Designed miniproteins, single chains, continued (3). Designs and how they scored, part 3

Each design is a single chain, and the fold is of that chain. pLDDT is the mean over its residues in the fold that is shown.

## One batch from the design tools (miniprotein)

Design m8070
Fold by ESMFold2-Fast:
Parts: sequence; C-alpha cells; structure tokens
Structure m8070 (fold): chain A 79 residues (1-79)
Amino acid sequence: PPVVAKTVKAREAVFELARRLLLEAGMPEERAEEAAEQLVKNALSPVSKLTELLREAGLPEREARRIAEEVARLVQEHI
C-alpha cells in the first residue's frame, strides 16, 4: 500500500539525514548511527524531545536543536 511505502521511505530518509548531520557535527560513526536510530524511533516527537535525545548523546544544546529542527522538517515533508 502507498501509505506503508511512504512510511518506510520517510524513516530511511530521516535516518540518512540524521546520521549525516551527526557525522558533520563531529560524532563518531557508531555513535551517529545509534543517535540517528533514536531520532527515527522518535520522529513524530516534538523538536524539544529530539533536542533532549541529542544532548544526551553528547551534542551541545544549540547544535542538538539545529539538527532536531532539520529532522522534524524532513519528517513533515513526508507526512
């Protein structure tokens, strides 16, 4: 069904964007993949929640908020 295909594509796009942004922020690859997976699991959560998850992963608040906003923007484009 188109809805299922759209959801799978959205999750993949969110993971790829999050991982890339986290790597650009200087996070090691393994850590970036773990954090990106957590963002995918919480993709529909508020930006504040996504920001908290990224701060717990070791990012400064400003950088965490920037990445959370980019991820939320992409999620809205697919939903």
Scores: mean pLDDT 77

Design m8071
Fold by ESMFold2-Fast:
Structure m8071 (fold): chain A 94 residues (1-94)
Amino acid sequence: SIKISNVSVEALSPTTVRVSFSWTNDGKTYTFTVLWREKGSSEWKSASITTSKSSGSITLSGLTPNTTYEFRVILRDENGNFLARSKPVTVTVK
């Protein structure tokens, strides 16, 4: 089974983070969806990239300062089938 590896979230400013991730590349195209929410909220926001590279990153802006967020990455194949989900990563922007 495919596994998402090395998910990291770096706070670039009080309102901006970079989410980075990698996986085993087999030359196929995959869609990566980053989900994020304020910790404890039921509502997730999402942003996606489609790539055949072995790593990706997304810069997310518009976050609220001094707020703790949870991030996860979901991997889907070219047909939209769910393949893998990362463990949640928690970051406080400040």
Scores: mean pLDDT 81

Design m8072
Fold by ESMFold2-Fast:
Structure m8072 (fold): chain A 55 residues (1-55)
Amino acid sequence: PEEVLKSPGSGKELVGGKAFVEHLLKDKSKNFKSPLSDFVAKDKEELLAHLGVEK
C-alpha cells in the first residue's frame, strides 16, 4: 500500500488499533463492522497515546 494514499487512513487505523481491536473483541458477539464511528472518536485519543509511546 502507498503511504501517500493510505497514510491518512492507515495512520489513523494504526493509532486507533487499540480502540479498534478493543471494539472488535466487543463486536465479536455481534458483527464486526467498520469502526468508522469509533475510530473517528478514538482516533484523537489513540493518536496521542501512540505518539506518546513513540515519543
Scores: mean pLDDT 49

Design m8073
Fold by ESMFold2-Fast:
Structure m8073 (fold): chain A 78 residues (1-78)
Amino acid sequence: SETFTLGDGEKKEIVLTAPSRVTLRLLSGPVVALLDEENNVLISVRKGQEASANLPAGTYYLYAVGDSTVEVRIEPLP
């Protein structure tokens, strides 16, 4: 897992080279979302929440509402 600190409105690119399970855990801040390239919300976590999704290979973006610290875990599938 890796921890990212994001400013309000900041987008951080996450590239999946293979189908993977992505888990977000919000350590601080109001909300962090994981978006696809079309800005569809795939995962959304509030402070203290954890959520996961199985996603195909592709480019994704972490998007912070408010200054936030989020833990990201990426596990290859199957």
Scores: mean pLDDT 87

Design m8074
Fold by ESMFold2-Fast:
Structure m8074 (fold): chain A 80 residues (1-80)
Amino acid sequence: SMEEAEEKAAEIGRALAAQAKVDPERVRAVLDEDAETARAQGQPELAALIERLKEAALAGDEEEAARLAAELARLYLESL
C-alpha cells in the first residue's frame, strides 16, 4: 500500500541522516547523483525533493529526512 511504501521510505530517510554523521561526503554524492538522474529524466519535482532530502540528511535532521523520503516515495508511485 502507499502507507507501507511511505513508512519504508521514512525509515530509509532516517538511515540516510544517520549515515551522514559517519560519511557525509558519500551521502551527498549518492543524493547528488540521484537528483541529476531525476533531472535528466525530466522529473524536476523529484529532483527538488531529493535535493531537500540531501540538505536534511546532511543537517542530521532525521525526522525531516524521513518526511521528505516519504514524500519522494508518494510522488514516485503517483508517477507510475
Scores: mean pLDDT 86

Design m8075
Fold by ESMFold2-Fast:
Structure m8075 (fold): chain A 93 residues (1-93)
Amino acid sequence: MDPELLRELLELSARAVGLTVQVTTLLKTSEDPETIELVKEAKEEVDRAIELLNEAERALRAGDDDRARRLLRQAEEEIRRAEELIRKAEELD
């Protein structure tokens, strides 16, 4: 198991957990329909990222570092999209 890939998995997993908390809070507190729509889109991106991170963990446990690296890159892209959607949602009143 590559220790750098394990570090990336843990870092991306922490970011995904943080985004899940932000999404849950915004859905509970937001009254603006446009904000709610952006947050729901962010939730879908976070959910996809979590699935990719779970697949990356399985690949790392199997010793498939190339597959793990590809899945981690895909997860990071989904996380970055979710972060941008949440940023836009937080800019709306």
Scores: mean pLDDT 87

Design m8076
Fold by ESMFold2-Fast:
Structure m8076 (fold): chain A 82 residues (1-82)
Amino acid sequence: MENAVTKEEAEQAIRDAEAGLKELQELSKTYPELQPAVERVQELLDKARKALEEGNYAEAVIYATFALIEYGIAKSVYENKK
């Protein structure tokens, strides 16, 4: 049984997290308080990409998911700080 996470799933998760990082980077120009969140998302994405390069697709998805969670939290804070 290979119910392992696929490379395609890991690549998609990383792409979704990269889109979130780009949005946060643009928002951080107006809201500098988002800069620590941008740095956290970037670090998690770097770990996800490294896991993907090493063939650890499950770990890549985990780190990409954490990056998306950090993005969601940061965006929620921004929405309340208009």
Scores: mean pLDDT 81

Design m8077
Fold by ESMFold2-Fast:
Structure m8077 (fold): chain A 97 residues (1-97)
Amino acid sequence: DVAKVKKAFDLYQALSPKSKTTVINSVFDFADMAQTGEVSKKQLRTILERSKEKDPLKPVFLAALELLPGKTVTKEQFINTINSLTEEKVVRAYLKS
């Protein structure tokens, strides 16, 4: 399980900066249907969990949500949290889940 999480992080880090921005925006904007710039963590988690289990980046996005405090998240918080992720933080968030 931890090995899969590490693989997901490595795969994410291997993406170009433009590809990283594109996948983050796609996930957040899909959850932010009203375009308010803020979504509930429950709504975003539900969308991620309903994605196919074959999505290799899912553990990275779920780890970012686990590290964020409160019940809502802004797009800036989500982007900044994902960009600040280290392998250790992703593994710790997974184990805490």
Scores: mean pLDDT 75

Design m8078
Fold by ESMFold2-Fast:
Structure m8078 (fold): chain A 71 residues (1-71)
Amino acid sequence: MLKNIPKEEEEIKVTSSNPVDAKSLQRLFELFRLNPKVTFKTSSGETITITGENEKDAELVKKMYEIGKKR
């Protein structure tokens, strides 16, 4: 069920609108192919882990990237 997710603005701080975001996305997709557990690290030293079915994880990453484009 979809919920009101404010992370559409906050989580972008991790990926942001960086040129490297595109590369990270591709690497994430490759990892997700193996049903992987992906861990993100923020500049502040915080760790974010994404786990679940490939589809849901991909959707989350995709949203973060799209919002990051806000730049």
Scores: mean pLDDT 48

Design m8079
Fold by ESMFold2-Fast:
Structure m8079 (fold): chain A 80 residues (1-80)
Amino acid sequence: SSMSTQLQNLHRQAMDTLYQAVQAIDNGNMDQAQQYIDQAQQIISQMQQQVDSISDPSVRQDGQHMIDVMNNRLQDVQSR
């Protein structure tokens, strides 16, 4: 993959953090869920900075698609 190791690591962190948010919601731990949601938003913002630095338009588009999927998942979690 032409995407940086840092971007791939941030993507994994965002996925794991959103999973933790869902688990907190399922357990009724709403304060903890909000902390994970806030953390996921910060990680997604860092992913956007990495994507914006990609010189190859095709790789940048693939990265932007990854960001869009993460934002959609974040919105789904927030609507629960």
Scores: mean pLDDT 87

Design m8080
Fold by ESMFold2-Fast:
Structure m8080 (fold): chain A 57 residues (1-57)
Amino acid sequence: GYEEALKAAEEAAKKAGGKGIEAERGALQWSLDAFNRGLASGDEAARAAEEVAKKAL
């Protein structure tokens, strides 16, 4: 669900160094992976990645 996708995106952003374009790409890529593994819908994964990107600003 959205909660799992959000947590995954936040973890990916931290793992990518927590800054700039690399963190944003990491969050997007992990959100897509969460969708492919059935942890979240495509809409949930996309919203989670967007939320993490907004919080990084």
Scores: mean pLDDT 69

Design m8081
Fold by ESMFold2-Fast:
Formats: sequence, structure tokens, C-alpha cells
Structure m8081 (fold): chain A 75 residues (1-75)
Amino acid sequence: SAKEELMELLTKIARVGLPLAVARALVKRGKMSEEEAKEWMFEILKKSGIEFKDVEEVEKYLEELSKKIDELIAK
């Protein structure tokens, strides 16, 4: 069902998006350098079984998931 597909997409977004959001917040608040925050984020993602080559790939992955959510909601 669309609801089950939506929940799966939300889970995937949370799993990847929350580490990215936290990493960005830590840099913005001066708690970590950009390099330290990237390393921390990639460690969290790797622990979740997901590997990305760079931050751009993480952003693209989240953009594609968001597009799928928009398509499901439009139904």
C-alpha cells in the first residue's frame, strides 16, 4: 500500500538524513570542523550498512527519496 511504501521511504530518509542534519548542525554551532563532522556522519552511515563516496552522493540519495514521497502523496 502507499502508506507502507511511505513509511519505508521515511525510515530511509531518517536513517541517512538525521546524521547529515546533525553533522551540519555541529559545524554551524562550532562544535566540529567540516572534516570531523563528515567523518562522524560517514561512520554512523557505515554502522547502518550504507556507504557513500561523498556528501553530494548523500544529498542525491535523499533528493531521490523525497521525490518518491512526493509521487506517492500525489496519489
Scores: mean pLDDT 84

Design m8082
Fold by ESMFold2-Fast:
Structure m8082 (fold): chain A 95 residues (1-95)
Amino acid sequence: VKVTVEKVDFLDVEGDVEEVAPGVLRITYTVRKNLGPGETVTAFIRQRFPDPVLGYVFSEPVELTQQDEDGRVVYDVPPPDGEILIESVVITTVE
């Protein structure tokens, strides 16, 4: 099996945010590239918090794999104390 990893440009990713339950936000990331058979999207997401000395501090990244064949990545989160940021998106191809 051949595995290839491609880092996706941040501008090729669309984000959508909705409240799906009281106090729960759903963030859906959609890669604008057409995904072929055997391609999987993984997103790495951080939270950014304000800090009076450093300006901002970041959480550890959370790794999320796509939920469907369209490459959508879904992150259900209670309202964060910081901003949710997508750090990187990669496409893995398995032949």
Scores: mean pLDDT 61

Design m8083
Fold by ESMFold2-Fast:
Structure m8083 (fold): chain A 85 residues (1-85)
Amino acid sequence: AMVESDGTTVSITAREGEGVGASALAKGGDPTVTLSGPGEVVGQGKSTTGDYTVTVTSARATATGTFTATASGPGVVKVGMRRGE
């Protein structure tokens, strides 16, 4: 499932072994997205198209619990999370 916020923080519950992804979209800025929760970061990526930049961070849950994504940086317009495999 995907959860989105027009703020800078969003949370999702994941089970042990699940993949967790977080993304931040910014216009005219360079966003950072951080994941906190019982897991290990396994990847990061960033792409820019025109005035828009998307930054992504992915983690693997090492225990069942709540993950929180926090977007920071100028121009952030959306933060989202998803869980899966």
Scores: mean pLDDT 77

Design m8084
Fold by ESMFold2-Fast:
Structure m8084 (fold): chain A 96 residues (1-96)
Amino acid sequence: MIAEIDALIQQAEAIKDARLLSILKRLKESGLEIPGEVLELLENAVTDLSNKNYPGAASSLRKAGELLTPLDPELAADVLDLADNLEKEAALASLA
């Protein structure tokens, strides 16, 4: 689990997404037993962000945030906020 989160942190640093990086660092520091489904969703979100697939990343983060809500409601809210922001960014990009 820690090694998987460390790999995701390195990927988030490479794409320079400070919001996702903050979430992943807080998740690592939380000491929570993170479900494998949440780790897979976070990996999918990092991959989608690296490919500029903002709708895909938003979908994965929304599901991860919902699953994190009973474990850490404050962190889950930040994950859901990131998903909402990415959906808004994708909509704005469609207008440009």
Scores: mean pLDDT 80

Design m8085
Fold by ESMFold2-Fast:
Structure m8085 (fold): chain A 67 residues (1-67)
Amino acid sequence: GSMAEMEKIRKLIEEGVKELRAGLADAHAQRAATGRTVTVPVPKSIKEATDKLGPYETGLLVQELLA
């Protein structure tokens, strides 16, 4: 198993989840203030993790970190 590669992927997901949490919080605040829906972009680091690990596995890790 590639422990070094998994560590890199985990860090990419952690960075992306941080950005995603901040973006979702900002979008929610914006919607509450203006009544308008705001699109939150997918962080680059999550896209990189998806390319390496696949969408299903990446989705599970994102869910775990967002919990």
Scores: mean pLDDT 78

Design m8086
Fold by ESMFold2-Fast:
Structure m8086 (fold): chain A 66 residues (1-66)
Amino acid sequence: MSVLEEALRWVAEELGSDRVSPQEAYDVLSKHSPLLAQAILRLAESAGIDPAERLPASELARRMEA
């Protein structure tokens, strides 16, 4: 599992869900790792992913890593 997938899964668990959006990941992670939070939003933008779209953490990570 990638560091990105682990971070996204942790955020989904904190939200009580199996799905997470890039914006939700940014909002949760910005309190703990501002650089990782910013990187997630930039990766999502570069991959053409809507920051508000909620996807399963593994699928979101896969699309961002492509």
Scores: mean pLDDT 82

Design m8087
Fold by ESMFold2-Fast:
Structure m8087 (fold): chain A 91 residues (1-91)
Amino acid sequence: MSFYEKLLEMALSEDPRSQRTALQLAIKALSSPDPEIRRDAALVLAEAARKRPEVVREFADRIVPALEKALSDPDPRVREAAREALEAIRE
């Protein structure tokens, strides 16, 4: 299973502990030296915001600044994923 698939599975699970762990891992992954990992982290946060808005709100003080920083990422795919995640959180 890919990093994205495993992290998404945890974020969307019915277990609140798995949901919180996935969000903490995604926040950390936004600072990865690998742009593919940074992009995947932002995409996981976007899906979590759409399907588990309550748990994302719990971490908003950390998620929003991290995604705003990712809007200036050197990789355009990371910037696009960060925009999608911020839009999902603001809805």
Scores: mean pLDDT 86

Design m8088
Fold by ESMFold2-Fast:
Structure m8088 (fold): chain A 78 residues (1-78)
Amino acid sequence: SRTPLEAIEKLVRENSSEEQIEEARRVAEEIAKEAEDLPEEVREALVAEMYLSIALAESEEEREKILELVRETIERFK
């Protein structure tokens, strides 16, 4: 069965470069570590949303802004 994450990965693969996908994966792993103190369900949802947003970002500046917002969110829940 296809998980929601697998469907998201397919959409990203069709609309993003391999470099953007690699960057999104690396950042997702980094954020998952930063969010390790959050409930697992919240962490999984946040990581998936961030992965999609970073992979589909139109510019490097937009990508950085998304990262900042995600990190601020994690910090607030600590």
Scores: mean pLDDT 72

Design m8089
Fold by ESMFold2-Fast:
Structure m8089 (fold): chain A 95 residues (1-95)
Amino acid sequence: SLEELARRLAEELRRGGEEALRLGEEHSSEDFLRRGREALEAGERLAREPSPEDARRGIEAWLPVRLLRTVTPEEALRIARERAEAAAEELRRLS
């Protein structure tokens, strides 16, 4: 279950990071490009080792980019932090 959760989260980070990079190029957003790179890097590390910190960093990096489609920047960052901490805690609990 730990390995399955880590694999699922790594896949999420790769897809989210790719989305953030694509939107960063489309909108010429340095922030989105940075976030996409961070999420992809975290996802690669998470695929090798089920690190709660990498799950947290990756989700905090990419998720705000998607959420900005429907909520304010402040709300996007808040939701991303809550989701990231929940994922990190689940990995810690299963470790």
Scores: mean pLDDT 89

Design m8090
Fold by ESMFold2-Fast:
Structure m8090 (fold): chain A 65 residues (1-65)
Amino acid sequence: LLGELALETALRFKEKYPEAFVNVRFEGDKVYIEYREVSEEHKEKVERLAEFFRLMGFEVEVKKL
């Protein structure tokens, strides 16, 4: 359930901000977000996504390409 919700959220985010989102990977209770820095706004959106996953109980690592 939580993993399914997380995946759906990641897919919707990619559709909304395709240029900011490179990859999202799930490993147990960890989420890895890798993104290309296109603009400061996109960076802010990625940080919001990371916070959302943390609120769902995931440990989040954000990597900029």
Scores: mean pLDDT 70

Design m8091
Fold by ESMFold2-Fast:
Structure m8091 (fold): chain A 58 residues (1-58)
Amino acid sequence: LSAETEREVRALAREVEAQRAKIKSSDAATAKALLAKMQADNTAMLEAMAKRREALAA
């Protein structure tokens, strides 16, 4: 039934919104871990750039 597909789409949209809210509120640790990895990657990039600058200066 067309009404069934309409109900399914609405249910999916609400479920996605609810999951996003749950992930944001209950999974702050994952967000924190991602930020820590980004910082580590930035530090590694700066170190690699400094090493390349040293190689060019030699």
Scores: mean pLDDT 70

Design m8092
Fold by ESMFold2-Fast:
Structure m8092 (fold): chain A 67 residues (1-67)
Amino acid sequence: SPAERAQALWKKLSEEAYREAMEAVDRLTELDPQLGKEMRDRANKLKSSGAGNLLLAQEARKLVEEL
């Protein structure tokens, strides 16, 4: 059904978003270990939030560009 397909897609997107957030946070941690730790803790709390994790990934990438 369309609902089952939407649920499966949403789960996959949430997992992808969490992975992107963790990759961005790892990059930030190489430049600023303390800030990286704080953002990693936030990503762990947002594990099932696709939107939250994508925003966190964008924020971490922006900080890497500024450092």
Scores: mean pLDDT 77

Design m8093
Fold by ESMFold2-Fast:
Structure m8093 (fold): chain A 98 residues (1-98)
Amino acid sequence: MGDEIVEEVRRLAREKGPAEALKKVLDYFEKKGVSPETLRRALEALARIIAEDKSWTPEERKQAVEEAQKLIDVLEKKNPEYKEAIGAARAIAGLAES
C-alpha cells in the first residue's frame, strides 16, 4: 500500500505538477489514513522531484507552496506523530519559494 502511494505521488508531480501531487497526498491522508512513514516517504520523494526540476513556472511553485502549507496545517492540528512528514512538507515549501 505505501509504495503505491509514493509512486502515484511521483507520477502526478511529473505529469501534473507539484501542487496536484500535494493535493493527492492531502486527499490520501484525509480519506484513506496513511501511516506517518508512508506520508514522509511520499513527501520526501516529492521534495526531490521539486529540487531536480527547475523548469516549473512561478505560478506552479506558488501553488505548491500553498498546498504544502495546507497539508502542514492539517498535520499539525490532528497528528503530532507526523513531525517528520511535517518537516518534509516544510522542505517542499522552502524549495518552491527558491
Scores: mean pLDDT 74

Design m8094
Fold by ESMFold2-Fast:
Structure m8094 (fold): chain A 71 residues (1-71)
Amino acid sequence: MMSDEEIERWRELFKPYVSDEILDQFIAALKGDVSNLDLEKMEEALKKLEEKGLINAEALIEDFKELQEMQ
């Protein structure tokens, strides 16, 4: 489970690029809850952050896919 400090860091990075709805889905997914995750919209948001040099989008997308397969 990701720490609260890491979750808040991700929240700050995502705020400019995503709606509150997508941001809440992302934070839930970081905590292991992917039941409401729109993976296609999340992939687009993560790719935008990768273009800015902020994240590794492929690694996060694969982690979220694995979580979704487990639920």
Scores: mean pLDDT 74

Design m8095
Fold by ESMFold2-Fast:
Structure m8095 (fold): chain A 90 residues (1-90)
Amino acid sequence: SEEERLLESIERLRRDVEELRRRVEEAFETLPREEALEVAREALAGLENGLGILEQMKKNTSDERVLEAIEELEKLIEEERERILRRMEE
């Protein structure tokens, strides 16, 4: 179904966000600061792109389950963005 495809896309995006979080954490632990900052900037760009994709999905669906999944992932992305920004300021 259309809803199943959207839920699968949302789940894939969630996994991508979790992988971005791991990459940023590892970069700040293992790389020189300037290289870790570059990884963080790329991660922030990826998160902003993810939010844009979710916004387009919201415009094209009225399914409550899909909308709830989108809102949950938007919240996760916002929390991760704040975490990365705080790490960059250290």
Scores: mean pLDDT 88

Design m8096
Fold by ESMFold2-Fast:
Structure m8096 (fold): chain A 96 residues (1-96)
Amino acid sequence: SIDDIINTIDNIVRLIGQGSVAQNNGDQNSFNHYQQQAHQQLSQLQQQIQSSLSNDPNIYNQIVSLINNARQAIDNNDFSTAYTYVSSVSNIVRSV
């Protein structure tokens, strides 16, 4: 459901925020943990989007692109950019 997707997005936002705090504090172990959890939640989000929004290919493809960009930003340790992409996904999902 859309509400389940929103809950997953909110979890990702929280994990990105916690990862950013860990990075600022030099806590590499916590940073790595939140990075891994964020990737797992992004994979879950992509599966939820496929099951709920695949009937609109333009919206579906746009969201998948943003999820992939968020993953790449997380891999580059750019949590600020990852937050921006995930927020864009949230705005699109809430408008559907």
Scores: mean pLDDT 89

Design m8097
Fold by ESMFold2-Fast:
Structure m8097 (fold): chain A 90 residues (1-90)
Amino acid sequence: GKKAAEGAARQAEQAAEAAEKGDVSGASGAAVGAIGAEVHAEISKADKKELEYAKKAAKYGLEAARAALKGDVEKAKEYAKKAEEAAKKA
């Protein structure tokens, strides 16, 4: 679970950076990465708590990528922070 959560947080950070640079291609890549992290979190052998926080990190990573694709830099940064906090609890 923890590795998947850390992956999702990293994708969220990349989405926020892409949004700041206006990099639509980078934001799209981050969205695909976040989806992959979510799937990995669901199939992990983590305990219930680790799985819950890994899923939250993946969800926030996907929301950060969606905000980045819309050019919403502030929301992308907010979701990236939430993904990092969830990953630390996984």
Scores: mean pLDDT 71

Design m8098
Fold by ESMFold2-Fast:
Structure m8098 (fold): chain A 131 residues (1-131)
Amino acid sequence: MLELTREFVDRIVKLLEEKGLDEAAEKVRQMMEHHLTLMKTMNEPAQEVMSLLTLSAAIVQAITAFAPGLPEDVLREVERLSLAMASHLFTGDKEGLKEYGEKLIDVLKSEGKEEAVEMAKEILKIALEVL
């Protein structure tokens, strides 16, 4: 669990750095290290919730770095789909992960956010490779 959360978030940080988003990469890295430190003081159910929230937040931060100024309703849908992807990544459900990843890509395509579409595809690829 903690290893999967770390591996996934480290690969998202690297992806952001490779795309020149150094400030977003550092923000995601600092969030992960803070959450991992807090998880050491938590019981197992609280660690699971914090891991799920950490995975979801990493996806949202990576998408929004390429899609500034999304409408509020679209941002809420991105957050909802990112949480669903994080849940399927957390449970090892590759089919659910693909389904919700494709839905996220389709939402971003409908908004004309081509760079965020490519980011979402790379996030989905990373998520499927860490499972």
Scores: mean pLDDT 88

Design m8099
Fold by ESMFold2-Fast:
Parts: C-alpha cells; sequence; structure tokens
Structure m8099 (fold): chain A 87 residues (1-87)
C-alpha cells in the first residue's frame, strides 16, 4: 500500500540520518582514513539511493520498482552499519 511505502521511505531516511551522525562521530574520533573513505563511499551510495527512492515516489513509479530501490538502500545501510561495528 502507499502507506506502507511511506513508512519504509521514512525508515530509510531515518537510518541515513543516523549513519551521517555516526560518520561524523568517526571523523571526530580520528578513525583511520582508509576506514573513513570506505564509510564515506557507502554513505554517498546510501544518500544517492534515498534520492532515487524519493524521485521514484514523486514520479508515481510502480510499487515493485520503489520497493526494489528501498531494498538496495537497506542493503547499503547494512554494509555501513557493519563497518561502524568494526571500529
Amino acid sequence: SMSDIQKKVSDVQSRVSDAMRKYFQAVRDNVDQSDLDEMASLLTKALQNVGNVQNLVSNNSPASVVNKEIDKSNQTLKQLDDKFKKL
């Protein structure tokens, strides 16, 4: 349903905001530059994925297409979460 899609979009946006907070904390904690570069790459990808999701929703794209892009966003965010856990 449209309500379910909106909830998933809000969840992904919240997760990206949390990831940004964690990334800037890692910068302040002087984490190794190679780890920061990997995190920045994943964060950039997550931000692009969220932008794509928002664009698809705004253009009234089919739910299957939107859900596929949301799944990609969640996969990227999981990789980023795993990277934060290894610091």
Scores: mean pLDDT 87

Design m8100
Fold by ESMFold2-Fast:
Structure m8100 (fold): chain A 75 residues (1-75)
Amino acid sequence: MSVIDDWKKEVDKKIKEAKTDSEKKRLEELRKRAVEEGTRSAKRGLSDSQITSSIVGAVLLAIGDELSEEWGLPA
């Protein structure tokens, strides 16, 4: 399941680049939500595109749209 792994790696890199504890906590929560939703969707047999949509939707609802502007979709 490369989609979940790609999301984890991308967020981990941004956590390392974060300058404040508040930013780090937001990114850690985002990573947690992405992994939980992606794993849940994968266990239900959804396609990679459906898993990606579920991750993006859940993450945007939980964390807000400001962080989404910094994320390019993993290729």
Scores: mean pLDDT 67

Design m8101
Fold by ESMFold2-Fast:
Structure m8101 (fold): chain A 78 residues (1-78)
Amino acid sequence: MVGQRILGFLHLGGNAPIEVEAVITEVKDGVYRASLYDSNGQELPFEAFLTRSSVDGSLAGPVVDKATRQIVGWFVQA
């Protein structure tokens, strides 16, 4: 649902995963677009494109840098 908040982990290229909150901004064609926020509530310069797992219904997907539009990492629901 748009406005839904989802706790998860952001995996950035070989670094330890960081705890983040994904806020759903759009749902289109089974893809959940989300803004990411750190543990202090600060918005990160990233956007996640999440899909539901057919196994457990968890949301996961690629994370894109907003400026370059390149994939920089992966989000996994906690």
Scores: mean pLDDT 82

Design m8102
Fold by ESMFold2-Fast:
Structure m8102 (fold): chain A 94 residues (1-94)
Amino acid sequence: SMEEIDKLLDELQDLLLQAIMLETDPARAAALRALGSEIGRLHKDFKEGKISKEEFIERFKELGARVLALLTDPALAARVAAVGERIIEAVKEY
């Protein structure tokens, strides 16, 4: 459901905020903020019917890979990856 997708994307944004707050490199923190904003826009476009679920999944995988490349904490990276997989599954079932 869209409610489930919303909750999972909110959980992902909370994890990204944690990563930003723990990040000591200002450039890496800025890149994470930019990616969080892009994910937020992707979510909004999907909710407004501007993109298909197939387009959402493709773009979300690209953004998720960029996020994971920036994360230095393995435990936080694992949590982000797990939530990302759940988001993809929820969108496929929507």
Scores: mean pLDDT 91

Design m8103
Fold by ESMFold2-Fast:
Structure m8103 (fold): chain A 82 residues (1-82)
Amino acid sequence: KKKIEEEIERLAEKFRENASEEEREAIERMLELGKKYKGVTKEQWEKMIEEMIEEFLNSNVSEEERQLMAAYIMALKEALEA
């Protein structure tokens, strides 16, 4: 699982390096929205992250979509830790 986490981190980093200002703002807005979301427990958030990681592993999507998915996973993790 550690290798998968490293892959997600690398793809999220690659997304940030190549992302437009609009795309970066979208990720930042999602992070902020996650932090403000009420009615969701940490356990539910962890389950959502696990489900997204499984989707990431099982998806056969474009590299651009994989990078975006990795960025979303990292944003959700950041919101959970904050």
Scores: mean pLDDT 70

